# Designed miniproteins, single chains, continued (5), part 61

Each design is a single chain, and the fold is of that chain. pLDDT is the mean over its residues in the fold that is shown.

## One batch from the design tools (miniprotein)

Design m18108
Fold by ESMFold2-Fast:
Structure m18108 (fold): chain A 94 residues (1-94)
Amino acid sequence: MLSEEVRKALIRAAQLYMEGKYDEAIELFEKAVKEAKDPRDQAAAYMGLADIYEKAGDREKAVEWYRKAAELAEQSGDEETVRLFRARIERLEA
């Protein structure tokens, strides 16, 4: 997808998540992960997946997706985002 199409998919997925349509939201976030060329858009999709799984009560999958987002942030040198994801992982594993 073009960056604009990826971002539109991320917005649509967030709307579906707010409606409680988690399966449809997951499909769009997974598509965004596969089609995103920008690591920032990939990280946003990983965050969306992590948030959905956290809300659904699947803490293990939420941690997995936050770890993937943190790895992308580390590769891009975004130390602030890495710290935020590590804090969320610690909270979910507590």
Scores: mean pLDDT 79

Design m18109
Fold by ESMFold2-Fast:
Structure m18109 (fold): chain A 59 residues (1-59)
Amino acid sequence: SDQQQVQQAIQRTQQLLKDGADPQTLLQAAQQAGRLGERYDDPQVYQASYQLYQQAQAQ
């Protein structure tokens, strides 16, 4: 379901940030979350994408 995909993206974001994932992994996750956010127009997924992107650039 759409809500399940959104929830999984949010959980993955939290896990990757907690684990200190490498910049390339963070960037790929940000791009996937961005596409999902655009598809479902979900502000939480857009926010997750933005957080992953910022963390990738900070390293």
Scores: mean pLDDT 80

Design m18110
Fold by ESMFold2-Fast:
Structure m18110 (fold): chain A 72 residues (1-72)
Amino acid sequence: SMAEELERLAERAKWLALQIAESLGLTPVEVRVEVDGDTVTVTVLTADGKAVVLTVRGKEYTVRVVPASEVA
């Protein structure tokens, strides 16, 4: 059902965000997952003073690398 699909999407988004952080040579220390309607936002906080923010809405994937202070 829709709830199971949303849970699978959140898990995939979390995995993808962690892979992106690792591919950038960053060290994840915290992962936050937020679900709002049809939008999943994953924030990976790193020990490197940066955060990776992945937003998924439908087929659109947006990735931002920001200072950790912007998401604190």
Scores: mean pLDDT 83

Design m18111
Fold by ESMFold2-Fast:
Structure m18111 (fold): chain A 93 residues (1-93)
Amino acid sequence: MSPEEALSTARSILDKAKASGKQLSDSEFTTILNSILVLVQSGRYADAIALVREYLDINTLSKAEELDILGIANVSPNPDVRKEVQKLLEEKN
């Protein structure tokens, strides 16, 4: 999957969730995680962080989902990606 395709797919899912007011399904969450992973691996850190922020605005995370997001951030060679993601998770209530 290309970074552009990943971003487009995740944006489509998040936009539909915002419009409906419904929480995402497990399969939709997995699609968003895979999209974030593709963006991180491609060096598109700002886009990846923006998707995490948008997901947190409309969803409550389980402990397992939090660990999955942190695990993806750790794939990045840039330690600031993990720090920013961790900050977003800490700001979630």
Scores: mean pLDDT 74

Design m18112
Fold by ESMFold2-Fast:
Structure m18112 (fold): chain A 85 residues (1-85)
Amino acid sequence: SIVDQISELLSKMSEQQFLQFLDRALDILREKDPELADKFSRMRHDMVWGRDSLSQRRERFVEFLSTLSEDIRQEILKELQKILS
């Protein structure tokens, strides 16, 4: 599934790459679904300033993917591929 592909790519990211990715994901959501962008912005704040491990932050993001449309998941996959290329 696309969620499995995103999860695999996230597992290969450094903390710096993951934080860069969160900013790009927020920009995508602001353009495509402003209501979900607001929810994600709160989650991003917790991931940036919280004490959770990188693994825990990735897991929380993957859980959030289940609330997104397939179109948004496709755009997220493309941005992950760009960061890792």
Scores: mean pLDDT 82

Design m18113
Fold by ESMFold2-Fast:
Structure m18113 (fold): chain A 75 residues (1-75)
Amino acid sequence: SLDDATAMSKAGTPAARQALEAARKAGVEGSDEEIAYYREVFGLTEEQARYNAGLDRMSSIAAKAAWDAVKAAEA
């Protein structure tokens, strides 16, 4: 994807690699680490980085909600 391609192109810098590792280890989209990741890797403004982090967070929340619904249906 475009996001993956952009991240990969900048992943070679030490700062971008550290930000990516922090975000991945956190496993929590929309954190300060995720915002820092988007700012460092994609060169986004704070506002744009926050927006993208929010989209990732919403995606994670939606996935969790869907999984919780499946578990409830199986009970």
Scores: mean pLDDT 58

Design m18114
Fold by ESMFold2-Fast:
Structure m18114 (fold): chain A 95 residues (1-95)
Amino acid sequence: SALDEAIRLLREGMQKAIEEAKKDKNKGAAVFTQALYRAAKIVREAGHVETARRLLQLALDASVAAEKGTNDEAIKVIKQAGEEALRLLREARDA
């Protein structure tokens, strides 16, 4: 399903974003934001418009939060926002 594909892409994107954030928080945030945008596009095209909107809001909020701290703090932001995004995708799948 589109939701399963979005979950897979987001998991892969989170892992890559965390590795990038270890060296550069801004690169990590950019990778994470791109993963959320791709996931949002997939689920929006499948008709999950509200889920897509929430993923885009998480992308914006996480980008802003990651800018304010250290690389380690950015990793925590990515993990927290990523787990919330995965929760939203699973809830939409199970509905």
Scores: mean pLDDT 87

Design m18115
Fold by ESMFold2-Fast:
Parts: structure tokens; sequence; C-alpha cells
Structure m18115 (fold): chain A 89 residues (1-89)
């Protein structure tokens, strides 16, 4: 189940980067700082877990190009979340 969730999220992030970013920005504007921080912390933990598991998933998938793109996208999202958390301080 966890591997399935990771694979689905990786695919979702890769295929829907722009839509994910737009949706996150819209939701963040609707919530107060505390609600935004809770969401960002949850997203951060998920991305950290996916980054840590990505090498094994890439090896298992036999698609190094997809794995490399997913890794870069997760790294970008992690940096965005960290930057956004700092803005809420």
Amino acid sequence: MLDEVIAEYKKFVEENEEKIQEAVEKLEKEFDKEAQLIILEAQEKVIELLEKGLPALTEQSKNPELGEEARKELEKKREEIEKEKKKLE
C-alpha cells in the first residue's frame, strides 16, 4: 500500500506540477497561518519520505528518466515548502 501511494503521488507530481502549484497557492490564501503551517508540514514529511524512497522506486520501475524527473520535482517542491514556511514566521 505505501509503495502504491508513493508511486501514485510521484506520478501525480510529475504530470500535474503546474496544477498542484496553483491549487496549493489558492488553498494557502484561504487559510490562516496556522492552518497553512499544518498543511506545509504534512506535505514536507510526505515529500521527504518520497525522496528517501525514490532511488529504490526508480530501480524497481526500470525507467531512470521518470525517476530522475520525479526526484527533481520532489526536491523543487521541498524547497518551495521550506521557503513558504519561512514566510509564515
Scores: mean pLDDT 71

Design m18116
Fold by ESMFold2-Fast:
Structure m18116 (fold): chain A 82 residues (1-82)
Amino acid sequence: DEEELKRLKEEEEKAKKNSKLIAQSWIEDRLERGEIDEEEAEELLSLETVSDIGRWLLEKRGDGVEEFEAYREEVEKKLEEK
């Protein structure tokens, strides 16, 4: 029903915000490990969605998309269940 659709939409927005915070943490960790440079980290942090991070990984690194998608899926599943 429409009421449940509205609730799911609100949960999606919360999940999006949480996913962005988690992605930000992931970016910071990768920066500290030297897997990305500061310029790339700044660009990633300016992105609006986690899907943009996946696109960046594919474009700049040519790899790592599957690992990031697995991480994102695990987090999203955890947020939806809890």
Scores: mean pLDDT 67

Design m18117
Fold by ESMFold2-Fast:
Structure m18117 (fold): chain A 89 residues (1-89)
Amino acid sequence: SKKEELKKRLKELVKELEELIKELLEKMKELEDLKKILEAIGLILRAIGLLFEAERLLADENVSIEELEEMIKRLEELIKEIKKFLEEL
């Protein structure tokens, strides 16, 4: 079903975001610029919030297609921001 396909995609994005958080935490050990450290912390906190929301949606048997699509977009946008941040370090 479309819902199962979206849940599968959401699980893949959750895994990708978890890997990016680990990479951010490792790179933060090498950062000397306080502004960059604070930006990394902000990205990690946003990621934790989205991971919590995504897990809630994945556990919900009655979740709507719209809610899944909106969460997928939010995760894809944050993943893009984190990848850009890592490339600019």
Scores: mean pLDDT 90

Design m18118
Fold by ESMFold2-Fast:
Parts: structure tokens; sequence; C-alpha cells
Structure m18118 (fold): chain A 108 residues (1-108)
């Protein structure tokens, strides 16, 4: 439940930041929908300028290395944190750090 609540809060933050693909990705992770998670993760990286073929090749490599959707969600949340810090949004930074802490504890 704590992990699900953290993922839903990360989705709200992503939506507030105008990153709709990231928000949908976090919501899919909260629901345990791995297929939908990867769909929106790919769409997010495409929107950030990565070619679909490169994202799919990178994901195949990460999956072979045992990287989970929850670990990838953590990487995206960290990226949002960097953007929020660059914007001087201390409230969003604090909220993202809280969500990241919950995800990190779940991966321990």
Amino acid sequence: DAVREALLELAEIAEEMGMEEAAEMFRAAAEGDEEKFYEYFIKLLEKLGVKREEVEEGLEKLRKEGVSPLELAGVVAAGLGARAEQAGDEEKVARLERGLRVLAEALA
C-alpha cells in the first residue's frame, strides 16, 4: 500500500509538471500493469527525443539485467526531481524525495 500510494503521488506530481506520459507510467506501476507501464515508459522517452527502436533495445538489455519496473519508476522520479530543483520548486522536490524514499525502501 505504501508503494502504491507513493506511485500515485508521483503520478500527480508528474501531471502537475505537464509530464502526462510519466504520470500514466506511474499509475500503471501502482496498478501492477507491467504492459501499460512499459508502453508509457517508451512514450515518455520518445517525447524526450529517444527513438523508439533505441528505447526498445535499451529495455531488452535492462530486462536481461533484471531491472524491474519499480527501479525504472525510481529513475524517472529522480529525473523529475532534477527538473523540479532546476525550476526552484522546493515543494515538488520534497514530495518527489518522499516518494523516492518509499520506492528505495521497497527495493532494499
Scores: mean pLDDT 85

Design m18119
Fold by ESMFold2-Fast:
Order: C-alpha cells, then structure tokens, then sequence
Structure m18119 (fold): chain A 57 residues (1-57)
C-alpha cells in the first residue's frame, strides 16, 4: 500500500515535470492517493494531464 502510493507519486512528479505543470508535494500526494484508492491507470492520468496542459483555459 505505502510502496504503491510512493511509486504513483514518483510517476506523477515525472509527468508534471515533463508537461511543465507546477504542483506542490501535497497535491501530488492527494492525486496519487486517489489513483491508488480508485484503481485509475497511470496512462489515463497522463492523458488527462496532457489535455489540461495543452488547453489550460
């Protein structure tokens, strides 16, 4: 459980950095926790974040 949460946080940090999105450690932890709890694929998260980064308005 803890190892999975930490791994998801690391993956999210990489995605945010690649897309140029600024995120706090608290935000990354909240998102990672939701992903783990709801079983959301990281690929789905990447796609959503990429869309937000491409169309921020």
Amino acid sequence: MEAELERRKEELREIFAELGIAASEESLEQIARAIVEQGIPIETVRKVLANVAADPG
Scores: mean pLDDT 75

Design m18120
Fold by ESMFold2-Fast:
Structure m18120 (fold): chain A 91 residues (1-91)
Amino acid sequence: MAQIDELFRQLEQAIANEDVDTAVNTVRQILSQISNLVANKQYDLASSTFNRLNLMLSKASRKIREAIVSQEPDIIPTLMKNQFELLAHES
């Protein structure tokens, strides 16, 4: 939990500073943490973390969002998979 909070703090600062490389690397680390939570069946924490990531990305500039998609081509498939897994659990 503390590590995830630090990653979100780092992401918020990177977005504020238009630090594209740090933002991309931090998103990758957050997605890795979400995948670990799903693998450990911690769906409530995974859902909360995923929603927090989506909220942060909605506040990011187009430049940062495009860089994330470009450098992590699996990001959309990964987000979609996590969304379906969380919906299957909650439903």
Scores: mean pLDDT 72

Design m18121
Fold by ESMFold2-Fast:
Formats: C-alpha cells, sequence, structure tokens
Structure m18121 (fold): chain A 77 residues (1-77)
C-alpha cells in the first residue's frame, strides 16, 4: 500500500494546477486523496486527478469537487 500511495501522491502532485495533495488512510485497502488547487476546480482537472489515482493502482469509487478542492475516495486493486 505505501509504495502505491507514494506513486499516487506524486502523480497527482505533478498535474498542472495542483497546489497540494494529501492522503488519508481510511482502512487497509481504502484511501482518500484531498487535492487542493490553485484555482476553482473544474470537471477536466477532476478527470485528470481521477486518472492519476487509477494509474497508480487504485480503483476510484467517488470524486467530489468543492471550490478549490477535489476529494477522491479509492480502493486498492
Amino acid sequence: LGERLRRAVENVSSLPGVKSAVVEVLSDDRVRFVVELEKPADEELAEKVKKAVEESGFEVTEVRVEGNTITVDAVLR
């Protein structure tokens, strides 16, 4: 899990417009990424964040967009 979490945070943080990305471990296989943006979130950037999490070995279960914050709930594949 730790190596995949590190890859996911790196992938998300490398996206243009991302100010910070943090991860919260909810259970052994469930995580939440909280992504803070430099400007209000849009659907295109939300899709890019989702793809970055998925390519890191997670299955995205929920994406929430609120102002400058994108929250992604995911399960380890």
Scores: mean pLDDT 80

Design m18122
Fold by ESMFold2-Fast:
Structure m18122 (fold): chain A 73 residues (1-73)
Amino acid sequence: SEAAALARAGELGDRNFPLAVEKIARGEFPQAAIDAILENSAPATLQRILDVARELGNEEIAKKVEETLAKLA
């Protein structure tokens, strides 16, 4: 499925943080794709995306990651 492929891209980004995770944090994917990646990412990957989104000032992505992490707590 598309969601599974995008989630896998997010997980692969954990091995190559600057290229994949920054693109997610910058919102370079369609919003629905970002949502799918975040919902299927490990908590450690979500925390890294959150940290980068905050550093870049992308409050929209930061809020989505915070909401996803809250559901896992």
Scores: mean pLDDT 67

Design m18123
Fold by ESMFold2-Fast:
Structure m18123 (fold): chain A 109 residues (1-109)
Amino acid sequence: MEIERLVELAREEIRRAEATPDPREALAYLGTAAAIALALRGELELAREAAEAFREEGREELAERIEEAVELAEQIPEEQREEARRAGEELLREVERVLEELRRKRAAE
């Protein structure tokens, strides 16, 4: 299922964010995960805008991963769109939780 592949791609980015000691890299990975979640929600234009923003910052590999996610999201059938939207909403909540933990860790340093 395309939805399951997109969920795993986003969770891989979240894991990269949690594993990196660099706060800037963590934010970039979380932003990539959020863009994939937006694609799952059907917000394809916002996901493409995120990819363009990363490309403008020289983060071409992240932009390419978001663009691949958008292409996969476009292949999701209409009858599965509500399932995809729910998966995207769950991923955005996961990104928000990890971002809050990252902010707390930085405040404690």
Scores: mean pLDDT 86

Design m18124
Fold by ESMFold2-Fast:
Structure m18124 (fold): chain A 107 residues (1-107)
Amino acid sequence: MEEIEKLIDEDKLQEAVDLIMKRTKNPKFKEALKKLLEALETGDFEKIRQAVEDLVNAAIEAKKQGETDVVKAVGRLLRKLSDYFKEGVGNEELADFLREAAEKLES
């Protein structure tokens, strides 16, 4: 898990997501992570919001199956994305949504 946290801290979000996908055994969680990467590549804020909603739902199920560490790593990733959208893009509504999603997964 420390390796994933380091990648997130170094802004290597693609590599962090790839490593999370390798560690989860939940196929819906893998699919949701892949869709998040695709949404981020488009820069479409509505697609990003939808991908995050799907990811949170899949992560909650993965957490129930004992994948707590991987789910916490996704929470950290969403928190990092929140900072980017607030400070880099100026989309405060999306940033607030991402932060709420992160807190839900980190609890």
Scores: mean pLDDT 81

Design m18125
Fold by ESMFold2-Fast:
Structure m18125 (fold): chain A 74 residues (1-74)
Amino acid sequence: SMAKKVAEESKKILELARKGDEEAVRKLMEEYAAKGEAARAAGDMKTAIDYDILASFGAMELAIRKLEEEVAKK
């Protein structure tokens, strides 16, 4: 199911972000954006929204890491 895929992909994003693999997270975000756009073009709005959520989650995790790095500099 898509719900199971979203849960698994979210876990992958968290693990990559925790390891500091920013490039891998960015690549996943680009992949999710492309899959979301393909789903939207096919009229599958639920799948498109699920991928949009995953891409946003990746962006949030990268933003949190940047904030943590800035705090660590003080």
Scores: mean pLDDT 82

Design m18126
Fold by ESMFold2-Fast:
Structure m18126 (fold): chain A 148 residues (1-148)
Amino acid sequence: SDKEKVIAAVNAITDFILSQISDEELREAIKTLSDIIKKAIENDYKLTEEEKDKVLEASFTIENYLRKNDVSEEVATAIYVLTLLSPVAPRLQSLEDKLPEDLVKALEEIRDKYLPKKDYIGMLKEIAEVLEKFGFTELSQLILDSLK
């Protein structure tokens, strides 16, 4: 996969999320998750044990926030897309519960199709198509623009 384009997409998704949230702890967790995903992409999708622990800690912070607080469906979807790009992110039940069941299923099927092949470009293109169908036009376009 073209690592620079995938990193650009991660940055675009991250910036979209951060533009919509003001909670400092959640913002820091999203930044941490984004940084580790980019490091994984640069290092052929391998993470150190320390980096895996940081993903788990950031994921726990996100889950705890979402259990107690509402975010827009668009923001929840963008966070979910970041977790799909992480090679070791756990399932976040409070995040999935904020999304339409059909959207979660479609995104999981895309992950299962592309992740074993490490085809992140193919995965991001198909994610963007699904996001457009669900009306998340801005997030879809940000991803597609990053892949040009």
Scores: mean pLDDT 87

Design m18127
Fold by ESMFold2-Fast:
Structure m18127 (fold): chain A 57 residues (1-57)
Amino acid sequence: SAEARARLEALTAGLSRDEILARLGELKQEVFPDFQPHSEQGREFEELLREHLARLP
């Protein structure tokens, strides 16, 4: 969780909301390289992304 959040924040540093959304697939792969369909990683990524985007203007 903390590591995934740190990766997302580092990868999105200086990016606008639109830029982040344009790179969504790339960001998901970078944050969770071992992503599996039956894991919490998909939900965790969506939760972290929503939380991060909520902090942007």
Scores: mean pLDDT 70

Design m18128
Fold by ESMFold2-Fast:
Structure m18128 (fold): chain A 67 residues (1-67)
Amino acid sequence: SKAEKIKEEAIKYAKELAEKGGEVMQAVADGAIAALERAAKESSTEEVEKAAEGLKKRLEEELEKLE
């Protein structure tokens, strides 16, 4: 489904950023991934899209603080 594709793309992106930021980024990514997986099971496609966008933005902002 569209929601599953969005979820998988966001998870892949989160894992790639986590590898760059080390343990701190891995913890943030793990929490965000869990929230996104829950949204995909319990929520609409629109909510999954918003969660994925929020996850990407948050991870990028946290990574910027580490650089």
Scores: mean pLDDT 74

Design m18129
Fold by ESMFold2-Fast:
Structure m18129 (fold): chain A 118 residues (1-118)
Amino acid sequence: MEEVERVRKAFEALDSPDPEIQVKAVRELARALDSPNPEVQAVATEGLLKAAHSPDPEVQRALLEELRRLLDSPNPKAQEAAVGILGHLASTSPDPELAAEARRLRDEGLQRLKEKYG
């Protein structure tokens, strides 16, 4: 399956009523952020921002774990996207513990980017 078609299917899967399918979609979208294809990366970023607005705590937790992993990505565009999405998750999550962890990871990611790029 072409990478663009794969990421679009993952984006569509976020509208599933099944949280297991939504969690799988979050993981596929997170992998797509590491793509050298800017179209794939744009769809993945939009999908993960949409996932940050999910009312489902399992979806938000899966997103947090994938974003934590993306902060260790060798791709600076994936790291930048992860930092931005962590900021949105921190503002959208009704869980204060998850929101606090998202803010902590965002701040850590910002510090890493600052150290690398000045």
Scores: mean pLDDT 82

Design m18130
Fold by ESMFold2-Fast:
Structure m18130 (fold): chain A 95 residues (1-95)
Amino acid sequence: DRERRLEELLEEARRKEEELLKNKREAVVEAAEFQLEALVRLVELGELSAEEALALLDRWEAGLPRLREQGLSEEDVERIRELLRRARERVEELR
């Protein structure tokens, strides 16, 4: 029956969309981890001052509410906040 076939296709499309959205959220968190590690490394290498790095971290923290508007979950935002906290601690140790 054509209607049942359409319902099956819509169900598959919905499951695929949910999977892609989950993968996108995971990729954003992984990108944040990479960028924060790179930022700390630049401070360790003397390519970026601790003050400049802390200012960038402050801007990232101020931007966290916007990430929820872009489809990140509360748990994803909390993970990024924890990553920001750890990066800040590491940068402050390098002052």
Scores: mean pLDDT 81

Design m18131
Fold by ESMFold2-Fast:
Structure m18131 (fold): chain A 77 residues (1-77)
Amino acid sequence: MIDEKEVNEGIGLISLGVAQTVADRLLSRGAAPAQLQALADDILARADELEKKGIGTKEVVDAMRALADQLRAAAAS
């Protein structure tokens, strides 16, 4: 329903926003590869949980997975 959709969209956006903020701070501080990998794993776990519960949009879940992939690439470089 519309009210549930708004709440679910809000939760997804907050989750993505927090993940992006933490990722940006770790990358800007030159965090160790292990820290980037751990954050990527946490973001993927959250994205999977949101998808299973039908929380957030496909775009938000896809963006979280893309962010995790970016962090893993940075950790491997």
Scores: mean pLDDT 81

Design m18132
Fold by ESMFold2-Fast:
Structure m18132 (fold): chain A 63 residues (1-63)
Amino acid sequence: GLLQQIREALARGDLDGAVRLLTQLVAGGASSGDIIEALEGLQRAGVPGERIRQALVEGQAAL
């Protein structure tokens, strides 16, 4: 699933890919738990909060 793809992107250092996958995860109506896990992973990997915020807004707009 998308959450596993986010974990794999983060593991290989593909931060841009992980952010795009977060947008898709939110747009797909994923559970709050999955979204929180993805957010924590992106934050631990050093993705700026503004990029995470933009991905969440774009995902919700596409929902």
Scores: mean pLDDT 87

Design m18133
Fold by ESMFold2-Fast:
Structure m18133 (fold): chain A 74 residues (1-74)
Amino acid sequence: SMEELERLKENARAAAEVLDRFIAAESDPEIRALLEEMRRLALEAQRAKTLEEAKRYWDRLAEVDREYRARLAA
């Protein structure tokens, strides 16, 4: 639905803002690259014109987030 798409886009906007702050605070270049990729995907989700497109970017962001969390735990 259009309401579901708008909700995902709003969540993506909020995620990009949070990721900007994490990127600014991160000194590890490999961890920063993962955060920058998540931010790129969040911005793409925010610009998405269909729910299917937005969900593909969110799913990819979730994959990168899992890698990011694994790197932090190591």
Scores: mean pLDDT 88

Design m18134
Fold by ESMFold2-Fast:
Structure m18134 (fold): chain A 66 residues (1-66)
Amino acid sequence: ELEKEIEELIELLSDPDEEVRLEAAKKLGEYVKEKGSERARKALEEAAENDPSSLVRVTARELLSE
């Protein structure tokens, strides 16, 4: 189920492990690109602004730039 997968990935954006959050952001970016998911897009916008890691923030911004 698409909605369930997106919600699971959004939960992973709050993981203590930077690598887990980075991987979740990349997968959410695929849902934005392939499915036009507004939920995934909003989650990436929040990560791009608020994630403690500059790497995760930069990656989320790049994913939102197409």
Scores: mean pLDDT 83

Design m18135
Fold by ESMFold2-Fast:
Structure m18135 (fold): chain A 89 residues (1-89)
Amino acid sequence: MTEEEKKKILEELKKIAEEARKKQKEEDLEEVREKYGLSDSQLDWLAYVATKMGMSVVEFVERAEKGLSEEERKKLEEIEKELKEKIEK
């Protein structure tokens, strides 16, 4: 994967995650960013996934630290598959 291809993927992720970030509380996004040292792209991914699961980014991370249930893990895999399809087209 070239540097240009990586930039295109990050740009598509940012665009897809823009609406998800708007639905998340900015305070929650900053808390998770600082606590886990997340990059902008990692935060975009997290915001998208958490929003699709119907929870805040803080709730998602807390559940992930305790271990996701089989149902939550299955839903996460489904969301990640949809995200890859949207980015890769």
Scores: mean pLDDT 76

Design m18136
Fold by ESMFold2-Fast:
Structure m18136 (fold): chain A 92 residues (1-92)
Amino acid sequence: ETDFRIEARYLARLAEKAGYDEIAEKFRKVANGEASPEDVEKARELIEKTRELRKKYVEYLKQNPNISDEERKKIAEEFEKEVLELAKETFL
């Protein structure tokens, strides 16, 4: 399944947007099947943590369906910031 590669590409774009070029390059290599086994394992662990974190955010949105589009955007930005901190802890 391409789910792992899709998540790796998402994380690469997120890191690039935030200016963490080294992290972005590692995830691009993971997504393309060019990463070392060590970086693949680190990415796998981070993606699992990202999935658990996303599950919590999705559950919050399901319980709060009446929030505004602006609040949804803020929640998405908070999720992205937490994911970036996890990525920094993993690769920096």
Scores: mean pLDDT 83

Design m18137
Fold by ESMFold2-Fast:
Structure m18137 (fold): chain A 105 residues (1-105)
Amino acid sequence: SRVEQLRQQTIDAILAKLKELVPEMSEEQAAQVRKIIEEAIDKILALYESNKELTVDLLMKIREIISEAMAKIKELVPELSDEQAEELFNFFLRKVLEMMREIGK
């Protein structure tokens, strides 16, 4: 489906950004991070399906889901600096909002 295609593109883009920030990340770390990103995006998609409107409350919940995912990623990838983690968080949020906009068309 179009939603599944956008979901996979979003997951791949976020993982690619992390690999750009931490080029020496192991395949094992990458696999675990992919799972964290997938779980976060699936939670966000479930929230969007029930709401269809980007409200302040929905945006706050999305930020909370991404923050939880980032905490798990930092634990798995200790090489990721605080500055790089902030850059990845902002990229993650942007990609999620882009995905939601495309689904809403």
Scores: mean pLDDT 88

Design m18138
Fold by ESMFold2-Fast:
Structure m18138 (fold): chain A 91 residues (1-91)
Amino acid sequence: SAREKYAEAEKLVDAGTEKDLAEALKILEELANSSDPQVSRLGQVGLAMAAGKSPEAAKAAETLKVDSEIDLSLMRMAAASGPVKAEIRFE
């Protein structure tokens, strides 16, 4: 599934070898280039996060017009850190 592919790519990015990063970028690029908007968004978020670790990831994100900087990226950061202070709750 797209979520499992995203999790695999995230694990490869965390491993941090050049080969693992290249493989993660391929997975994330495939997700970002998907015809399914939700799958495409997952790939874009992954590329945005990986861009901090690799200039090649940054170039891939620019090529695919990554635009999840606020919406999904903030949600991903909150999920990684836990919802302690990351999200504003409106009532």
Scores: mean pLDDT 63

Design m18139
Fold by ESMFold2-Fast:
Structure m18139 (fold): chain A 94 residues (1-94)
Amino acid sequence: DTGPPRITTLSAPASVAVGEPLTAFAAATGNPLPALRLEIRDENGAVVGSAEGDAEGVARVTITPTKAGTYTVTATATDAAGNTDSASRTVTVT
């Protein structure tokens, strides 16, 4: 009774200003429920925010960027067998 992990939702704004909240949201499905990790990385690849999925397969993270640049939001769902699904999007901070 196994279903593969799937990222069903990844939401983030296309752009935010420095000092404004950047909120990312992800949801994943699978049977059993996969481990979900949501990360926000800055232009230099540093992790500036992260969250793990809850019992419902949902993760949410909010940061307030202090630097302009191209940020990357990535959601990764991983099952106990090591199968993965991922989604990413870019946020422009000005």
Scores: mean pLDDT 85

Design m18140
Fold by ESMFold2-Fast:
Structure m18140 (fold): chain A 77 residues (1-77)
Amino acid sequence: SAAEQIRKNKAAALEALRKGDREAAIKALDALIESIRQMAKEYPEAEAQGEAEIARVEEAKRAVEKGDLETAIRLLE
């Protein structure tokens, strides 16, 4: 399900961030954004919540690009 893909991609992003693997973290965050978009397509009633969650994940991605992995972890937890 889309919800399972969101949980999987979020877990993968957190694991990569905790290991300091910035490339794997960015890849997992991109996958997380796509899984949230897929959820919004399947459940239109969740569209606004999905947009807010995508914005938070994009903020986490920007933190990773700046080397601030701790901020990225906080934004995802």
Scores: mean pLDDT 84

Design m18141
Fold by ESMFold2-Fast:
Structure m18141 (fold): chain A 66 residues (1-66)
Amino acid sequence: LAEEVRQRAYDAAKRALARGASAEEAARVMQEVLDEAERQHPELRASVTLSRNSLGTPVITVEVEV
């Protein structure tokens, strides 16, 4: 479950970025996928963190736990 939800969130972000979406928009799309999963499975704990590395490149981290 957690692994499948995480993969689905990553796939959604990858598709958004391929369409020219910003990192912020990609993170939002991932959050929507995780929110939907949490509604169906309240025991899930999911988070999306948008940060920047030392070069200023946006980094999106997603965590899904049961």
Scores: mean pLDDT 75

